# Designed miniproteins, single chains, continued (4), part 1

No score or structure here was measured in a lab: all are predicted.

Each design is a single chain, and the fold is of that chain. pLDDT is the mean over its residues in the fold that is shown.

## One batch from the design tools (miniprotein)

Design m12001
Fold by ESMFold2-Fast:
Structure m12001 (fold): chain A 97 residues (1-97)
Amino acid sequence: MDEKLEKVKELSKRLVDLREKALTTPDRGEYAAEAYVLYQEASDELLNFGAEAGASGLLEEEVREMFDAVREAFELLSENPEWLEKAKKRAEEVKKA
């Protein structure tokens, strides 16, 4: 469990860091696409982790903070619909490449 908890925390932190870079760089589209792909990966890990966390009796507060961080990062990315749509399209190209 600790290993999975660390991975989820790392993915969440990386997503927040990428979001910050996406907002500050002239190449926002590239960083936004990477952040979107990472968000999807983090969401899958959080869904799997959530089921196991319930079984292991992890503190609800820690689990909730991780979910809130990932959700907040995604919501910030989605505040600009044009930017998010371009990022999604770019991410699909990267995933299928």
Scores: mean pLDDT 62

Design m12002
Fold by ESMFold2-Fast:
Structure m12002 (fold): chain A 55 residues (1-55)
Amino acid sequence: MPSVEELVERFNERLRELQAREDEAVAAGDTDAAARLTAERDDLVRRFQRELEAA
């Protein structure tokens, strides 16, 4: 389904960006930024799962 496929593509792109930033923060030793990015990524996943289940 095109709408679901497009939503998944956009979501995956955002997830990759957040994961990359988290990895960079960890590599830089910025524990606070890494923790915040991890929380944001987890929240984004939960929100997407709810939206997908409601569809």
Scores: mean pLDDT 78

Design m12003
Fold by ESMFold2-Fast:
Structure m12003 (fold): chain A 79 residues (1-79)
Amino acid sequence: EIKETQERIDKLLERAVRSMKEFGPEAALPHIAGMLDEAKRLDDDSIDKWEQRLTKVLLDFGDEKLAEAVRQAFALIKE
């Protein structure tokens, strides 16, 4: 259910942040893909929350291009 899906996404976000700190933003791509797959099971408000957190982390690393790509990917899920 939704709670279990949110817990899986949270762990994927933790892994993405860890990978970005150790290996750079590109190392987060597999974890971001996993988050997008899980996000298809969430309501729009929950998707917006995860998009905002991930976008902020990517901008903090200075990767504006990847942050924009992530915003576009989440927008497609909400269609």
Scores: mean pLDDT 71

Design m12004
Fold by ESMFold2-Fast:
Structure m12004 (fold): chain A 79 residues (1-79)
Amino acid sequence: EGLEAVRAELEANPTLSPEQKEAALRAAELMKAIQESGDEAAIAALRAALAALSEQEFPSDAAALEAVVAAVEAVVAAA
């Protein structure tokens, strides 16, 4: 996992708009910053939020992406 791998995966996805791809990359950058911060509470909250989202079925890749972006932003706001 790395930002380059995330970017390549987003670029390969034909169902996402350029704006959605940019939002996803921004969320990936925030996730990396949280993991590199050493804030154990923020890292735990991010891990829990992503685990909860992985159990959900979404109607589209865009809906799944929007949920991930919102979850990452919520963790950042709480940290």
Scores: mean pLDDT 74

Design m12005
Fold by ESMFold2-Fast:
Structure m12005 (fold): chain A 62 residues (1-62)
Amino acid sequence: SATERQLGLLRRVIERLKEKIKELEKSSNPEDQEQAKKLRQELEELERRLAELEERLAEERA
């Protein structure tokens, strides 16, 4: 289904974003630390969207 494809793509985006955040947090540069904070907020939003899509998929199968 379209929902299953969207879930797969979103999970990959979340994984890549988590990796980028980890690399930025290793940096001693204040700009990288600030960018990491912003990306953590984006990650939280994407994880909320993931939960919504998982709920939608469950509804499609009910």
Scores: mean pLDDT 84

Design m12006
Fold by ESMFold2-Fast:
Structure m12006 (fold): chain A 75 residues (1-75)
Amino acid sequence: SGEELVEKLKEEVDEKAEEALRLVEEGKFEEAEKVIEEMRELRELARRQGAPEELLEYMEEKIKEVEEALRKAKE
């Protein structure tokens, strides 16, 4: 049953990352920051539920990717 949860969390973080990157490209920086916060909350929820460390690392990498894109776009 854990496999379904892992796949759903991965899909959700991927969808949020895509949304945040789109918002960054559109110059909607405040909205992008809110989606990044949602990604962090999702990762914390996954951690509390005992998600595999590999999934938590994947989620962290996606969050960092979006954060870096936002920083570069604000320059």
Scores: mean pLDDT 86

Design m12007
Fold by ESMFold2-Fast:
Structure m12007 (fold): chain A 72 residues (1-72)
Amino acid sequence: SDIEELEKKAKEALAAGDKISAAKYYLKIGALYLNEGDIEKAIEYFELAKKLGDKEIQEQAEKGLKLAELAK
């Protein structure tokens, strides 16, 4: 699945020390779970993206978190 491929890429990025690329993959995973209606998983991955990402990624993750909270 797209999510499994993105999780693999995120793990590879983390192993290489590339936290920003890992955060970008976690943002994409969060968005996919949100579109599928899995709000709990969407929140988990947006929080991971926020933890590892730069300011731009953190802002995108916060937007995703707000959308997820409205969908509860």
Scores: mean pLDDT 88

Design m12008
Fold by ESMFold2-Fast:
Structure m12008 (fold): chain A 55 residues (1-55)
Amino acid sequence: MEAYEAVDEYVKKLANNDVQGKLKAQSRLIQSLSKLSDKQRQEVIKYLQEGVRKV
């Protein structure tokens, strides 16, 4: 759940062209991903890719 929230935040900052917010959200996303299993990490990365393509 926290990793999905980090993805949503990163995508929102990217869509709003908030460079500083994007960097902070990216750091949080990386930290969240490091806490997940390989399967969970792959699911979150897929969700991230889908979100980024929609911006």
Scores: mean pLDDT 79

Design m12009
Fold by ESMFold2-Fast:
Structure m12009 (fold): chain A 67 residues (1-67)
Amino acid sequence: MEEKIEKAVAEVVSLVPDTARPVAGKAVRDYLEGKITLEEARQRLLDAGLTPEQVERVIKVVEEAKK
């Protein structure tokens, strides 16, 4: 699981602006570790300034990592 989490976080931070990387990386890690819900992760990404399209790309990455 850890290796999948690291890959997902790395992929997500490459998809988002550098100013949003700390928040996006933490939200993805917290979700994959079961600390927050998918809805909470989505909201944190929006609050970090990501567009809905960027949020959907991030969600796709984390759902693939969850499988």
Scores: mean pLDDT 79

Design m12010
Fold by ESMFold2-Fast:
Structure m12010 (fold): chain A 87 residues (1-87)
Amino acid sequence: SNAAREALEREVKRAIADIYEGLGRSFERQGRYKEAAEMYEKAADIYEELGDTERASQFYRKAAEAYEKAGDPRAPVLRQRAEELES
């Protein structure tokens, strides 16, 4: 059944997003804010693809905050994307 395969694919994607969240937290604890932001952004992209707009918004905000700490110009772009998903 294609439905069973799609469910498994979604489960694998959620697991990958969880790994990116963990890596983001690890880089953040190390003060490596640009790498932390990139990991949070990857997690957010996966949640958005899965239609989990609440988690996608949360992780785009985390990515924006980390990019802001890194002085990276991507911060306002990711913050706006989070706001659009909350609307």
Scores: mean pLDDT 90

Design m12011
Fold by ESMFold2-Fast:
Structure m12011 (fold): chain A 72 residues (1-72)
Amino acid sequence: GVEEALRRLEEALRLLEEAARRGDEALLERGVELGRAALEALRAVGAPEELLEALERRLREAAEAARERLAA
């Protein structure tokens, strides 16, 4: 359901934060992949389009922040 898919997205966001903290590029890649899979799962369970757009933006912003931290 939606709640399970949202939990998976939260896990992906946590992985991105940890990747930034540790400087771990492999973990960043894994977090991005997991986040995309979670968004696909949310779409499959009929999450509203407005919610999907907001969550996709959040994932993109988190990934960008992590990449910037790794590049610094």
Scores: mean pLDDT 83

Design m12012
Fold by ESMFold2-Fast:
Structure m12012 (fold): chain A 75 residues (1-75)
Amino acid sequence: SKEKLVEELEKAKSLLEAVDVAKKYNVPQSVIDEAVQAAEDAAKNARNGSELSQVDTIGINTLKEQLRKLGYDIK
């Protein structure tokens, strides 16, 4: 259900865990790919270690934004 996805996604500590949750609950691959691409772009454009440390957060936030657009009640 959408509620179980939200609960498990809130517990995810990395982009890999968030992607695994999305796959488990049959989120469209295009949505997952967009989140992964956002993280890869952030990593490629990172200029220092501080920016690199934000890569997972950028990917997770992209996934959350896409899921909100699909009607998931994500904080």
Scores: mean pLDDT 85

Design m12013
Fold by ESMFold2-Fast:
Structure m12013 (fold): chain A 58 residues (1-58)
Amino acid sequence: RSEKLLELADKLVELSQKYKDDEIPQEKLDELNKLLAELGLPPANSIKEAAEKLEELG
């Protein structure tokens, strides 16, 4: 299992505790999308969308 998957999961948990899905700052969304790109995934527009992409990789 890729260490990048764990990094993405940890980041999703952190962001979900600090921000509502619709209120995530662009800079934090950009950090999340960088992790998605490193996994070969398309960018997400929300924490929920990123979590769904992680679930698909499983």
Scores: mean pLDDT 75

Design m12014
Fold by ESMFold2-Fast:
Structure m12014 (fold): chain A 82 residues (1-82)
Amino acid sequence: EIEKIVRAGIYRAEALRNPEDAETWLNLGKIYDELGDYEKAAEAYKRAVEIDPSNKEAWKNLADAYRKLGKTEEAEKWEQKA
């Protein structure tokens, strides 16, 4: 868990330095997802799909994060884009 928090900090710093790198935002979202911070995970995944809308993994992970937040209707909309 501590290692994941440290890794999240590293990816967050990298995303701020290279904000157009969709892969960094996707990886940041995955770490937040593993930490159970679904709100931050959704924000990171949303940024990833805004940069690269062809990334089906990011759309799927965004939908999953919204579902975990109880936003089922929004999750369904994102799933259609995956």
Scores: mean pLDDT 80

Design m12015
Fold by ESMFold2-Fast:
Structure m12015 (fold): chain A 80 residues (1-80)
Amino acid sequence: MEESLKELLKPAEELFEESLKEEDLEKSKELFKKAIEYIEKLIEELKGKVPQEALEKLEKKREEFKKKGEEWLKKKEEEE
């Protein structure tokens, strides 16, 4: 279960990493949005199929990406 969740999150992790490397602000925003949407879709699909603890981990990951993404984008927008 834990390993499967890690593998399922891998595409979102990759999108998040790409967003941090993207120099274009609009493209970076789009990649962050896709990473968050991927996790939200995953939560919806797994709701009722996995333990609540697993869903909570996915929700925490979504919030982490959202917070870090918003902070990074704001810093990038203000510095450039």
Scores: mean pLDDT 77

Design m12016
Fold by ESMFold2-Fast:
Structure m12016 (fold): chain A 79 residues (1-79)
Amino acid sequence: KHAELVARASTLTDPSSEEAKKLAREIAELLAKHLLEKLPEAKEAVELLKKAVEAAIAGDYEKAKELEEKARELLDKLL
């Protein structure tokens, strides 16, 4: 369900509640599982994405952005 994951990911931009934080972690775990099933080599990128989600939950959006960009570069290199 691509649309549902995107909609829930959009909620990560407004982490003002415990429910938003739980959704962020749930989405990260689902995406990590999906990527590892299709691209086991993406484990490093998945770890960076998980750290990005934790940084966003902590309110460190600059760090979250840096980690996300680094993960994207690793995924691009694997493709």
Scores: mean pLDDT 69

Design m12017
Fold by ESMFold2-Fast:
Structure m12017 (fold): chain A 59 residues (1-59)
Amino acid sequence: TANDIAAAVTASLLAAGVPEAVAAAIAAAVAALYAADPANTAAIQTLAVNSLQAALAAL
């Protein structure tokens, strides 16, 4: 579900040292994309990877 994806993204970002507020914002964006089109696995995967890389680069 969208909530499960948001929880997984949040946990991954927090483990990488991203601040909680930033992790929550990125997780919300990923969850919103999944809620809009849950079958769009490629777009969800791309957003998740890019979000993690951007968050790590911002540290």
Scores: mean pLDDT 73

Design m12018
Fold by ESMFold2-Fast:
Structure m12018 (fold): chain A 66 residues (1-66)
Amino acid sequence: MVGAPEVSPENWGELLLTGMAREDEELIKAALEYLPEEKKEEAKKLIEDFRAEKASLSDVLKFIAS
């Protein structure tokens, strides 16, 4: 399906942060759909590291701010 995204980087960042903090896979998936393609792989690695307790929510915030 074709869509016209009206979401900003801050919008996907809030979805990713909230999804990871709440372990809400639907929010995480929504955030990944709105991410720039070039950042999707880094975000996936960050999610894996967070689940493995190798990254914190502060690391997620830094990623969103970059």
Scores: mean pLDDT 72

Design m12019
Fold by ESMFold2-Fast:
Structure m12019 (fold): chain A 80 residues (1-80)
Amino acid sequence: SAMEEERKAMAELIAQINELYKKALEAIKKGNYEEAIKILEEAIKLVRQARAKSRNPAVRALLDELIAYLEKEIEKVKKE
């Protein structure tokens, strides 16, 4: 079903974002701030692609919040 396919796609997206976020945190711990920013920007790109494909307004709203969260994380890294 479309709902089950969207649920699976969202679960896969969240897993990918979690892996990228973990890599970004590891880069920050090593002082590799430029690498951390690039990884977080890649995560935002994936979320934006998922948002563009979704027709569900509730899912789009959640993805918009995730983008805003990741953008704030980039801003924090840039201040280091």
Scores: mean pLDDT 85

Design m12020
Fold by ESMFold2-Fast:
Structure m12020 (fold): chain A 62 residues (1-62)
Amino acid sequence: MHLKISLLNLLTQAGVPQEIIDKVREALEKGDIESAEKAIEEAKEYIPKNLYDAAMKTLKQI
């Protein structure tokens, strides 16, 4: 329940472009975990490895 909000907040705080955050949100709303994972992979260049790892770990718990 809180994991989706936590993931989106993490990406926002890390400075990921809103376009990528919107892709993650839409994929999560559809239950499309694979598309959400691909969107987070696009964000990899914008965030430190520890935040990327935290985002991917949070996604796997959804």
Scores: mean pLDDT 80

Design m12021
Fold by ESMFold2-Fast:
Structure m12021 (fold): chain A 84 residues (1-84)
Amino acid sequence: SEELEKEVKRAIALIGLTLLAKYSPSPEVRKLFREAADAIAAGDYETALEKVKEALQKLRADPNASPEDIRLAELVAKIVEELL
């Protein structure tokens, strides 16, 4: 069902954002992922996507970011975009 698919996507995005908010290398990037998670929880997918895109841009420029962190952030951005 569409409702189940949307709920699964929302749950995956929240899990991914929570992990990125905890484990990302910079405090600024962690804050952006926390703000994105809060926006998802509030149903504000537009704000969530903006925050994830900003965090992803900073994460790609960070020499301490792992390829795994970047791939997870890209996956989360894709899922949040599909929730719009």
Scores: mean pLDDT 89

Design m12023
Fold by ESMFold2-Fast:
Structure m12023 (fold): chain A 72 residues (1-72)
Amino acid sequence: EAEEALRRLRELLDRVVEALAAGDWAAAEAYAREAEALLQEMAEKYPEDEELKRRAQEIVGEAQRRGAEVLA
């Protein structure tokens, strides 16, 4: 379950970066909202799983970095 959530998080954030690269702000916003909802769900289901939190933060940080590069 946790591994599946991390995989889905990566997929959603990859789609955000792809949408930003394409200039599709509506799609980027929609996928970002789904990723935020998933992050909240993961935090609620696994509040004490520090490894999961760290891995999720790494995925988010990577996507933010890639998105910033695309927008530059």
Scores: mean pLDDT 81

Design m12024
Fold by ESMFold2-Fast:
Structure m12024 (fold): chain A 75 residues (1-75)
Amino acid sequence: SNAEKLVKQAEDYLKKAEEALRNGDVETAREYINKALEYLQKAYNEAKKEGNEDVLKRVQEISRKVEELTRELLA
């Protein structure tokens, strides 16, 4: 589904943000976090239209991880 494609994009950007943070590249991590959030919002909207509970759960999981990474960036 469209929601599944969008949530996979968000997951991919989240992984790239985690890798950038491990490398100490805060600017690159911030850019990937912003992309992850963009695709998360799109995935959430599409999943609601589709009634796709699996994607909605994955969006919640990714949102939590993005919160954790954002706190690391601010520390």
Scores: mean pLDDT 86

Design m12025
Fold by ESMFold2-Fast:
Structure m12025 (fold): chain A 56 residues (1-56)
Amino acid sequence: GKELSEKDHKGAIVGGKAYQEALEKGLSQKEAAEIGAKAARENGASQEVVDGIERS
């Protein structure tokens, strides 16, 4: 893989936070990954970062 850009890092952080919050609310890992991936994508993360979250 390649090193992440600042935008990818921001998207990954936002996506990861959304993922954790979804899990804390009792959503499944699959649902949390979908929510996290959407949040990362909306914050300009690359497809590689989005794919990583979706596979979580």
Scores: mean pLDDT 74

Design m12026
Fold by ESMFold2-Fast:
Structure m12026 (fold): chain A 90 residues (1-90)
Amino acid sequence: VDPRAFDLDVRIGLLEIKAAILEKTVDKILSKDPNNKYAQKAKKLVEEARELLAQADSHLRAGNYDEAERLIDQATEKLKEAEKYIEKAL
């Protein structure tokens, strides 16, 4: 097993778990206040992060490790931004 491929796969899995937790939190906020603009922004950021993670997984399977890592880093930043918007929504 390529150690870099393993590390990137683990990073994708952990970020997918984080995205799922943030999505559930956002959905709880929106269920109480559907017009909360911060929660709406956070939801969009989580959806964008999930798309980046799907692209990263595709590149990882193709052996494009540099592109996979770039997409993982972008997804990480989107999820960090989503967390900040969730804090503002509370």
Scores: mean pLDDT 90

Design m12027
Fold by ESMFold2-Fast:
Parts: structure tokens; C-alpha cells; sequence
Structure m12027 (fold): chain A 84 residues (1-84)
């Protein structure tokens, strides 16, 4: 779980810096690591990566970054609550 949390934090920072491709990569890796421990958090991260990728392909990098930040933040909060 800690590894997935760290990857999601890095994904949020990458998206804020405008590096949406890196954010997508980190979100997909976090989803893979979180899948067994929290399938719902993994699904949120994977969905965020997919939406961000689609937005980039459509020529909307700002929307891609916003979606990456939003869904990474939701997945991150869910994983952090599970550590309690």
C-alpha cells in the first residue's frame, strides 16, 4: 500500500507540473500495486489514467491534468484511510 500511495503522490505532482504522460504512467503502476489490497482504489487510479490519456489524444492537456489530479487524489485518500 505505501508504494502505491507514494506513486499516486508523484502522479499528482507530475500532473501539476504539466507532465501528464508521467502522471498516467505512475497512476497505472499504482493501480497495479493496489489491485489486491484495494480493488476500488486501483479502479479509480486506472480510470483516471484512461480518462487523462483520452483527453491528451483529444488535444485537451489541461483537462487531462485536472482528471489525473482529481482521480489520483481520490485513490490516494482511499488508500490512506486503509492504513488506519
Amino acid sequence: LQEAIELLQKAIEAAKAGDVDEAIRLMEEAARLARESDPEAARLAQKGASIARASLKAGHPDLAAENAITLSTEALKRLQEKQK
Scores: mean pLDDT 84

Design m12028
Fold by ESMFold2-Fast:
Structure m12028 (fold): chain A 68 residues (1-68)
Amino acid sequence: AAAPLPGGAPSTEKLSEEEDKKYQEEIVKLARELGLDEATINALKSLTGPQAKAAKKTLEAYLERRRA
């Protein structure tokens, strides 16, 4: 059914369930590289959507700082 409604979600990126899983997997990998404990990794796995994206970016920045 075609619904020509604007929806009103312009810049809030809704991550699909598949994208959320991908971000969670990458977060876990990054957290393990940083040597974070299992409890922290489990907490990070609970993040979804923009929070998961932000967490991944933060962890990548920490890894780059360590590698630099």
Scores: mean pLDDT 70

Design m12029
Fold by ESMFold2-Fast:
Order: sequence, then C-alpha cells, then structure tokens
Structure m12029 (fold): chain A 63 residues (1-63)
Amino acid sequence: DEWLERLLEAGFPEEPARRLVEALREGKVSEQDIDRAITGLKLGADPEQAAKNALGLAEAKKK
C-alpha cells in the first residue's frame, strides 16, 4: 500500500501507520489529515500521539 510505505518512510512505526491507512480506507481520515500527521511528526511530535490526534480530529469533525 502506497500510503503505508509513505508513513513508514516519514518515521511512523508500523502499528500507528497501519491504523492511519485503515482509517483512510474507511473514510474516517482524509489524505490531508495524514499529511498533517506526517508534518507533526517532522516537527517533533510523538508518532503514537500524532496518529491519535489525526484519528480524534477526524471523528470530532464527522460527528
């Protein structure tokens, strides 16, 4: 999966990366939400926290 490879290359561990890819497939997050998570990681955010923030923001936005 292209997004899984991109997330791993950006520095996400496999487990958070897989959760973000599955959320994208389910329509729970957008490609822009994934880009924000990658940007957050580059700015020094914890990978697990960056993934949780992206998932939580998507759920709040779709409620």
Scores: mean pLDDT 73

Design m12031
Fold by ESMFold2-Fast:
Structure m12031 (fold): chain A 67 residues (1-67)
Amino acid sequence: SLEEKLEEIKKAIDAGDYERAFVIAANLLMETKSREAAEKVLKLFEEYGVPQELLDALRRLADEILA
C-alpha cells in the first residue's frame, strides 16, 4: 500500500540511508504514476531533511512521470 511504502521511506531516512529512500520513492512513482503518491513522497523528503540534490532529482522524476 501507499502508506506502507511511505513508512519504508521514513525508516530509510531515519537510518540516514538517503539512497535507499530515493530508490523506494522512485520505484513507487514509476509503479503508481500517481500525483497523490508524488505529492506525499516529495513532502516527506522536504519534512525529514533529505539532501537537496535528492529532493531535486525526485521532483524532476515526478514531473517527467506525471507529464
Scores: mean pLDDT 85

Design m12032
Fold by ESMFold2-Fast:
Structure m12032 (fold): chain A 65 residues (1-65)
Amino acid sequence: SRAELEAELRRLEREAVRAILEGRYDEAIKLMQRAAELARELGDEETAARLERGIAQVRKLKAQA
């Protein structure tokens, strides 16, 4: 259902935040990429755009770490 997909999207975002806090940037990027694809499947362009910006930020964090 849409609600189950939305719950999975939020779960992926939470896991990505934990991965960032633990310095696991490659894992965080993968989780956020999956979340962005799910947001697109849901037709949620706003959430997909936010996730794309987040991925860019995590890539910068990795480059500076």
Scores: mean pLDDT 88

Design m12033
Fold by ESMFold2-Fast:
Structure m12033 (fold): chain A 69 residues (1-69)
Amino acid sequence: SDLEKGEKAFEEGDYERAIIHYGKALSETPEEDLERRAEILEKIGRAYEGLGREESARSLFERAEELRR
């Protein structure tokens, strides 16, 4: 799955590839599955942190938090 491919890329330090696969997993996740969408957004945020893109990471973490409320 794209989620598994994203996890593998993240573990290998390939944050750009992780973002691509996590993004695909997010697009394939139903809008109603708020918890899964939040988890994927958090994973994308962590990948942006790995790239040193702190503002992008912060925005993604905030979006994930909104979905859990």
Scores: mean pLDDT 87

Design m12034
Fold by ESMFold2-Fast:
Structure m12034 (fold): chain A 66 residues (1-66)
Amino acid sequence: LKKLVEEAREKAKELGNGTLAVGITLVEKEFSDEEATKVIEEALRLLQQGKPQEAYKVVKEKLDSL
Protein backbone atom coordinates (compact mmCIF):
# COMPACT_ATOMS: atom_id res chain seq x y z
CA LEU A 1 0.00 0.00 0.00
CA LYS A 2 2.73 2.59 0.93
CA LYS A 3 4.41 2.29 -2.51
CA LEU A 4 1.03 2.58 -4.26
CA VAL A 5 0.15 5.70 -2.21
CA GLU A 6 3.51 7.36 -3.02
CA GLU A 7 3.18 6.54 -6.74
CA ALA A 8 -0.38 7.92 -6.90
CA ARG A 9 0.55 11.07 -4.93
CA GLU A 10 3.54 11.80 -7.19
CA LYS A 11 1.41 11.30 -10.31
CA ALA A 12 -1.29 13.63 -8.95
CA LYS A 13 1.35 16.30 -8.19
CA GLU A 14 2.89 15.89 -11.69
CA LEU A 15 -0.55 16.62 -13.17
CA GLY A 16 -0.90 19.72 -10.93
CA ASN A 17 -3.49 18.35 -8.50
CA GLY A 18 -2.08 18.76 -4.99
CA THR A 19 -5.59 18.49 -3.50
CA LEU A 20 -5.91 14.99 -4.97
CA ALA A 21 -2.52 14.05 -3.47
CA VAL A 22 -3.86 15.06 -0.02
CA GLY A 23 -7.08 13.10 -0.68
CA ILE A 24 -5.10 9.96 -1.50
CA THR A 25 -3.28 10.28 1.86
CA LEU A 26 -6.63 10.65 3.69
CA VAL A 27 -8.02 7.49 2.03
CA GLU A 28 -4.92 5.58 3.23
CA LYS A 29 -5.45 6.84 6.82
CA GLU A 30 -9.26 6.56 7.09
CA PHE A 31 -9.95 3.21 5.39
CA SER A 32 -8.72 -0.38 5.66
CA ASP A 33 -5.72 -1.43 3.55
CA GLU A 34 -8.07 -3.44 1.29
CA GLU A 35 -10.49 -0.54 0.70
CA ALA A 36 -7.69 2.04 0.38
CA THR A 37 -5.82 -0.16 -2.13
CA LYS A 38 -8.92 -0.53 -4.33
CA VAL A 39 -9.62 3.22 -4.43
CA ILE A 40 -5.99 4.30 -4.86
CA GLU A 41 -5.37 1.70 -7.62
CA GLU A 42 -8.41 3.06 -9.50
CA ALA A 43 -7.22 6.67 -8.97
CA LEU A 44 -3.69 5.79 -10.18
CA ARG A 45 -5.14 4.03 -13.25
CA LEU A 46 -7.13 7.18 -14.11
CA LEU A 47 -4.09 9.43 -13.47
CA GLN A 48 -1.98 7.24 -15.80
CA GLN A 49 -4.69 7.78 -18.47
CA GLY A 50 -4.40 11.58 -18.01
CA LYS A 51 -7.76 11.86 -16.21
CA PRO A 52 -6.95 13.70 -12.93
CA GLN A 53 -10.53 15.03 -12.60
CA GLU A 54 -11.98 11.50 -12.74
CA ALA A 55 -9.34 10.33 -10.23
CA TYR A 56 -10.31 13.22 -7.93
CA LYS A 57 -13.99 12.22 -8.19
CA VAL A 58 -13.23 8.59 -7.21
CA VAL A 59 -11.19 9.70 -4.16
CA LYS A 60 -13.76 12.35 -3.13
CA GLU A 61 -16.68 9.89 -3.39
CA LYS A 62 -14.84 7.45 -1.10
CA LEU A 63 -14.01 10.17 1.46
CA ASP A 64 -17.61 11.46 1.35
CA SER A 65 -18.73 7.93 2.39
CA LEU A 66 -17.22 8.42 5.89
Scores: mean pLDDT 79

Design m12035
Fold by ESMFold2-Fast:
Structure m12035 (fold): chain A 68 residues (1-68)
Amino acid sequence: MIEEIEKRIKELAPDNKFAEEHIEELRETEKLEKEGVSPEELMKSDSLITSLLGMAELVDKEIAARLA
């Protein structure tokens, strides 16, 4: 979940200014998900964080399909 990832970034890099940029990308990714952008489209993003989250969602979807 994006909120949990944001918390983890703050824990691991509290003094790192780049943590704020990563948090902003996480929030933008959450907005795109709420707007109905598919994981496949997120994966095509030029944002590394958004692309990685899209890939993670596709992996989770595949695992869920195999468990059903």
Scores: mean pLDDT 68

Design m12036
Fold by ESMFold2-Fast:
Structure m12036 (fold): chain A 87 residues (1-87)
Amino acid sequence: MLKEPDEETQKKIDELMKKLIEASRKAFEAVEAGDVETAKKYVEEMEKIRDEILKLAQENPDSLWVEIQAALADMIVALAKKALEEA
């Protein structure tokens, strides 16, 4: 049976996901404005946040919840990169 991570890990991942969503919003707004340089900066920030979530997933291999958060983070970064490439 998969186990939930401790409360500190859950809170850290929640905070990282909130930062990721905010960075994705800023990246999207920059793409719409034609500001490719700012969009690239936010996509790089999103990749760093994703990598931190992936590290937490590796440290919590028995947590389905952490695995789902890591998969969502990777998907959000992939979509932001695609939006930047299509700009």
Scores: mean pLDDT 82

Design m12037
Fold by ESMFold2-Fast:
Structure m12037 (fold): chain A 65 residues (1-65)
Amino acid sequence: MFEPPEASEEDIKRVKELAEKAIEAYQKGDKVTAANYLTALGLIRAAFKSEEIDKIYKEAVEKTK
């Protein structure tokens, strides 16, 4: 069965940075840049089996509605 790899500490740190940048861009009114960071986050979430990444992604999506 194909299983996604487990995320490293570096992967989780980068995901947190991307989430923060998405929220900052949205807060500045730059919705295009925010959407780009959210897309990158979604791709990383799909590539890794991580509850922490899933939580960070969901929080970023909620804060950029």
Scores: mean pLDDT 78

Design m12038
Fold by ESMFold2-Fast:
Structure m12038 (fold): chain A 99 residues (1-99)
Amino acid sequence: KVEELLKKAREEVEKALSYLTGAQKNKDNPEKSAELQKKAREEIVKAGKYLAEAARLGTPEIRKLVDEALADLSRANDPETGIEAAKRALEKVKEALEK
């Protein structure tokens, strides 16, 4: 249900954030950084699918928070701001879980 979808989305965003943080720590190792960035993008795609389903089934309030989270996740591919974008998305998903 909506809560289960949001919980799954939260877990995938947390994984993406972990990979993005790992990529930043490995910035001086281009191969490792690229591998971690790819894994982060895969988790972002999974999170997006769960969020899209949650928006379809949820209340207008949940949909608004999910749309904001999806916009933040779209910015997570930016190498300089991706970590902060993913953090914002995670907070929006957590807020949606409280609704």
Scores: mean pLDDT 84

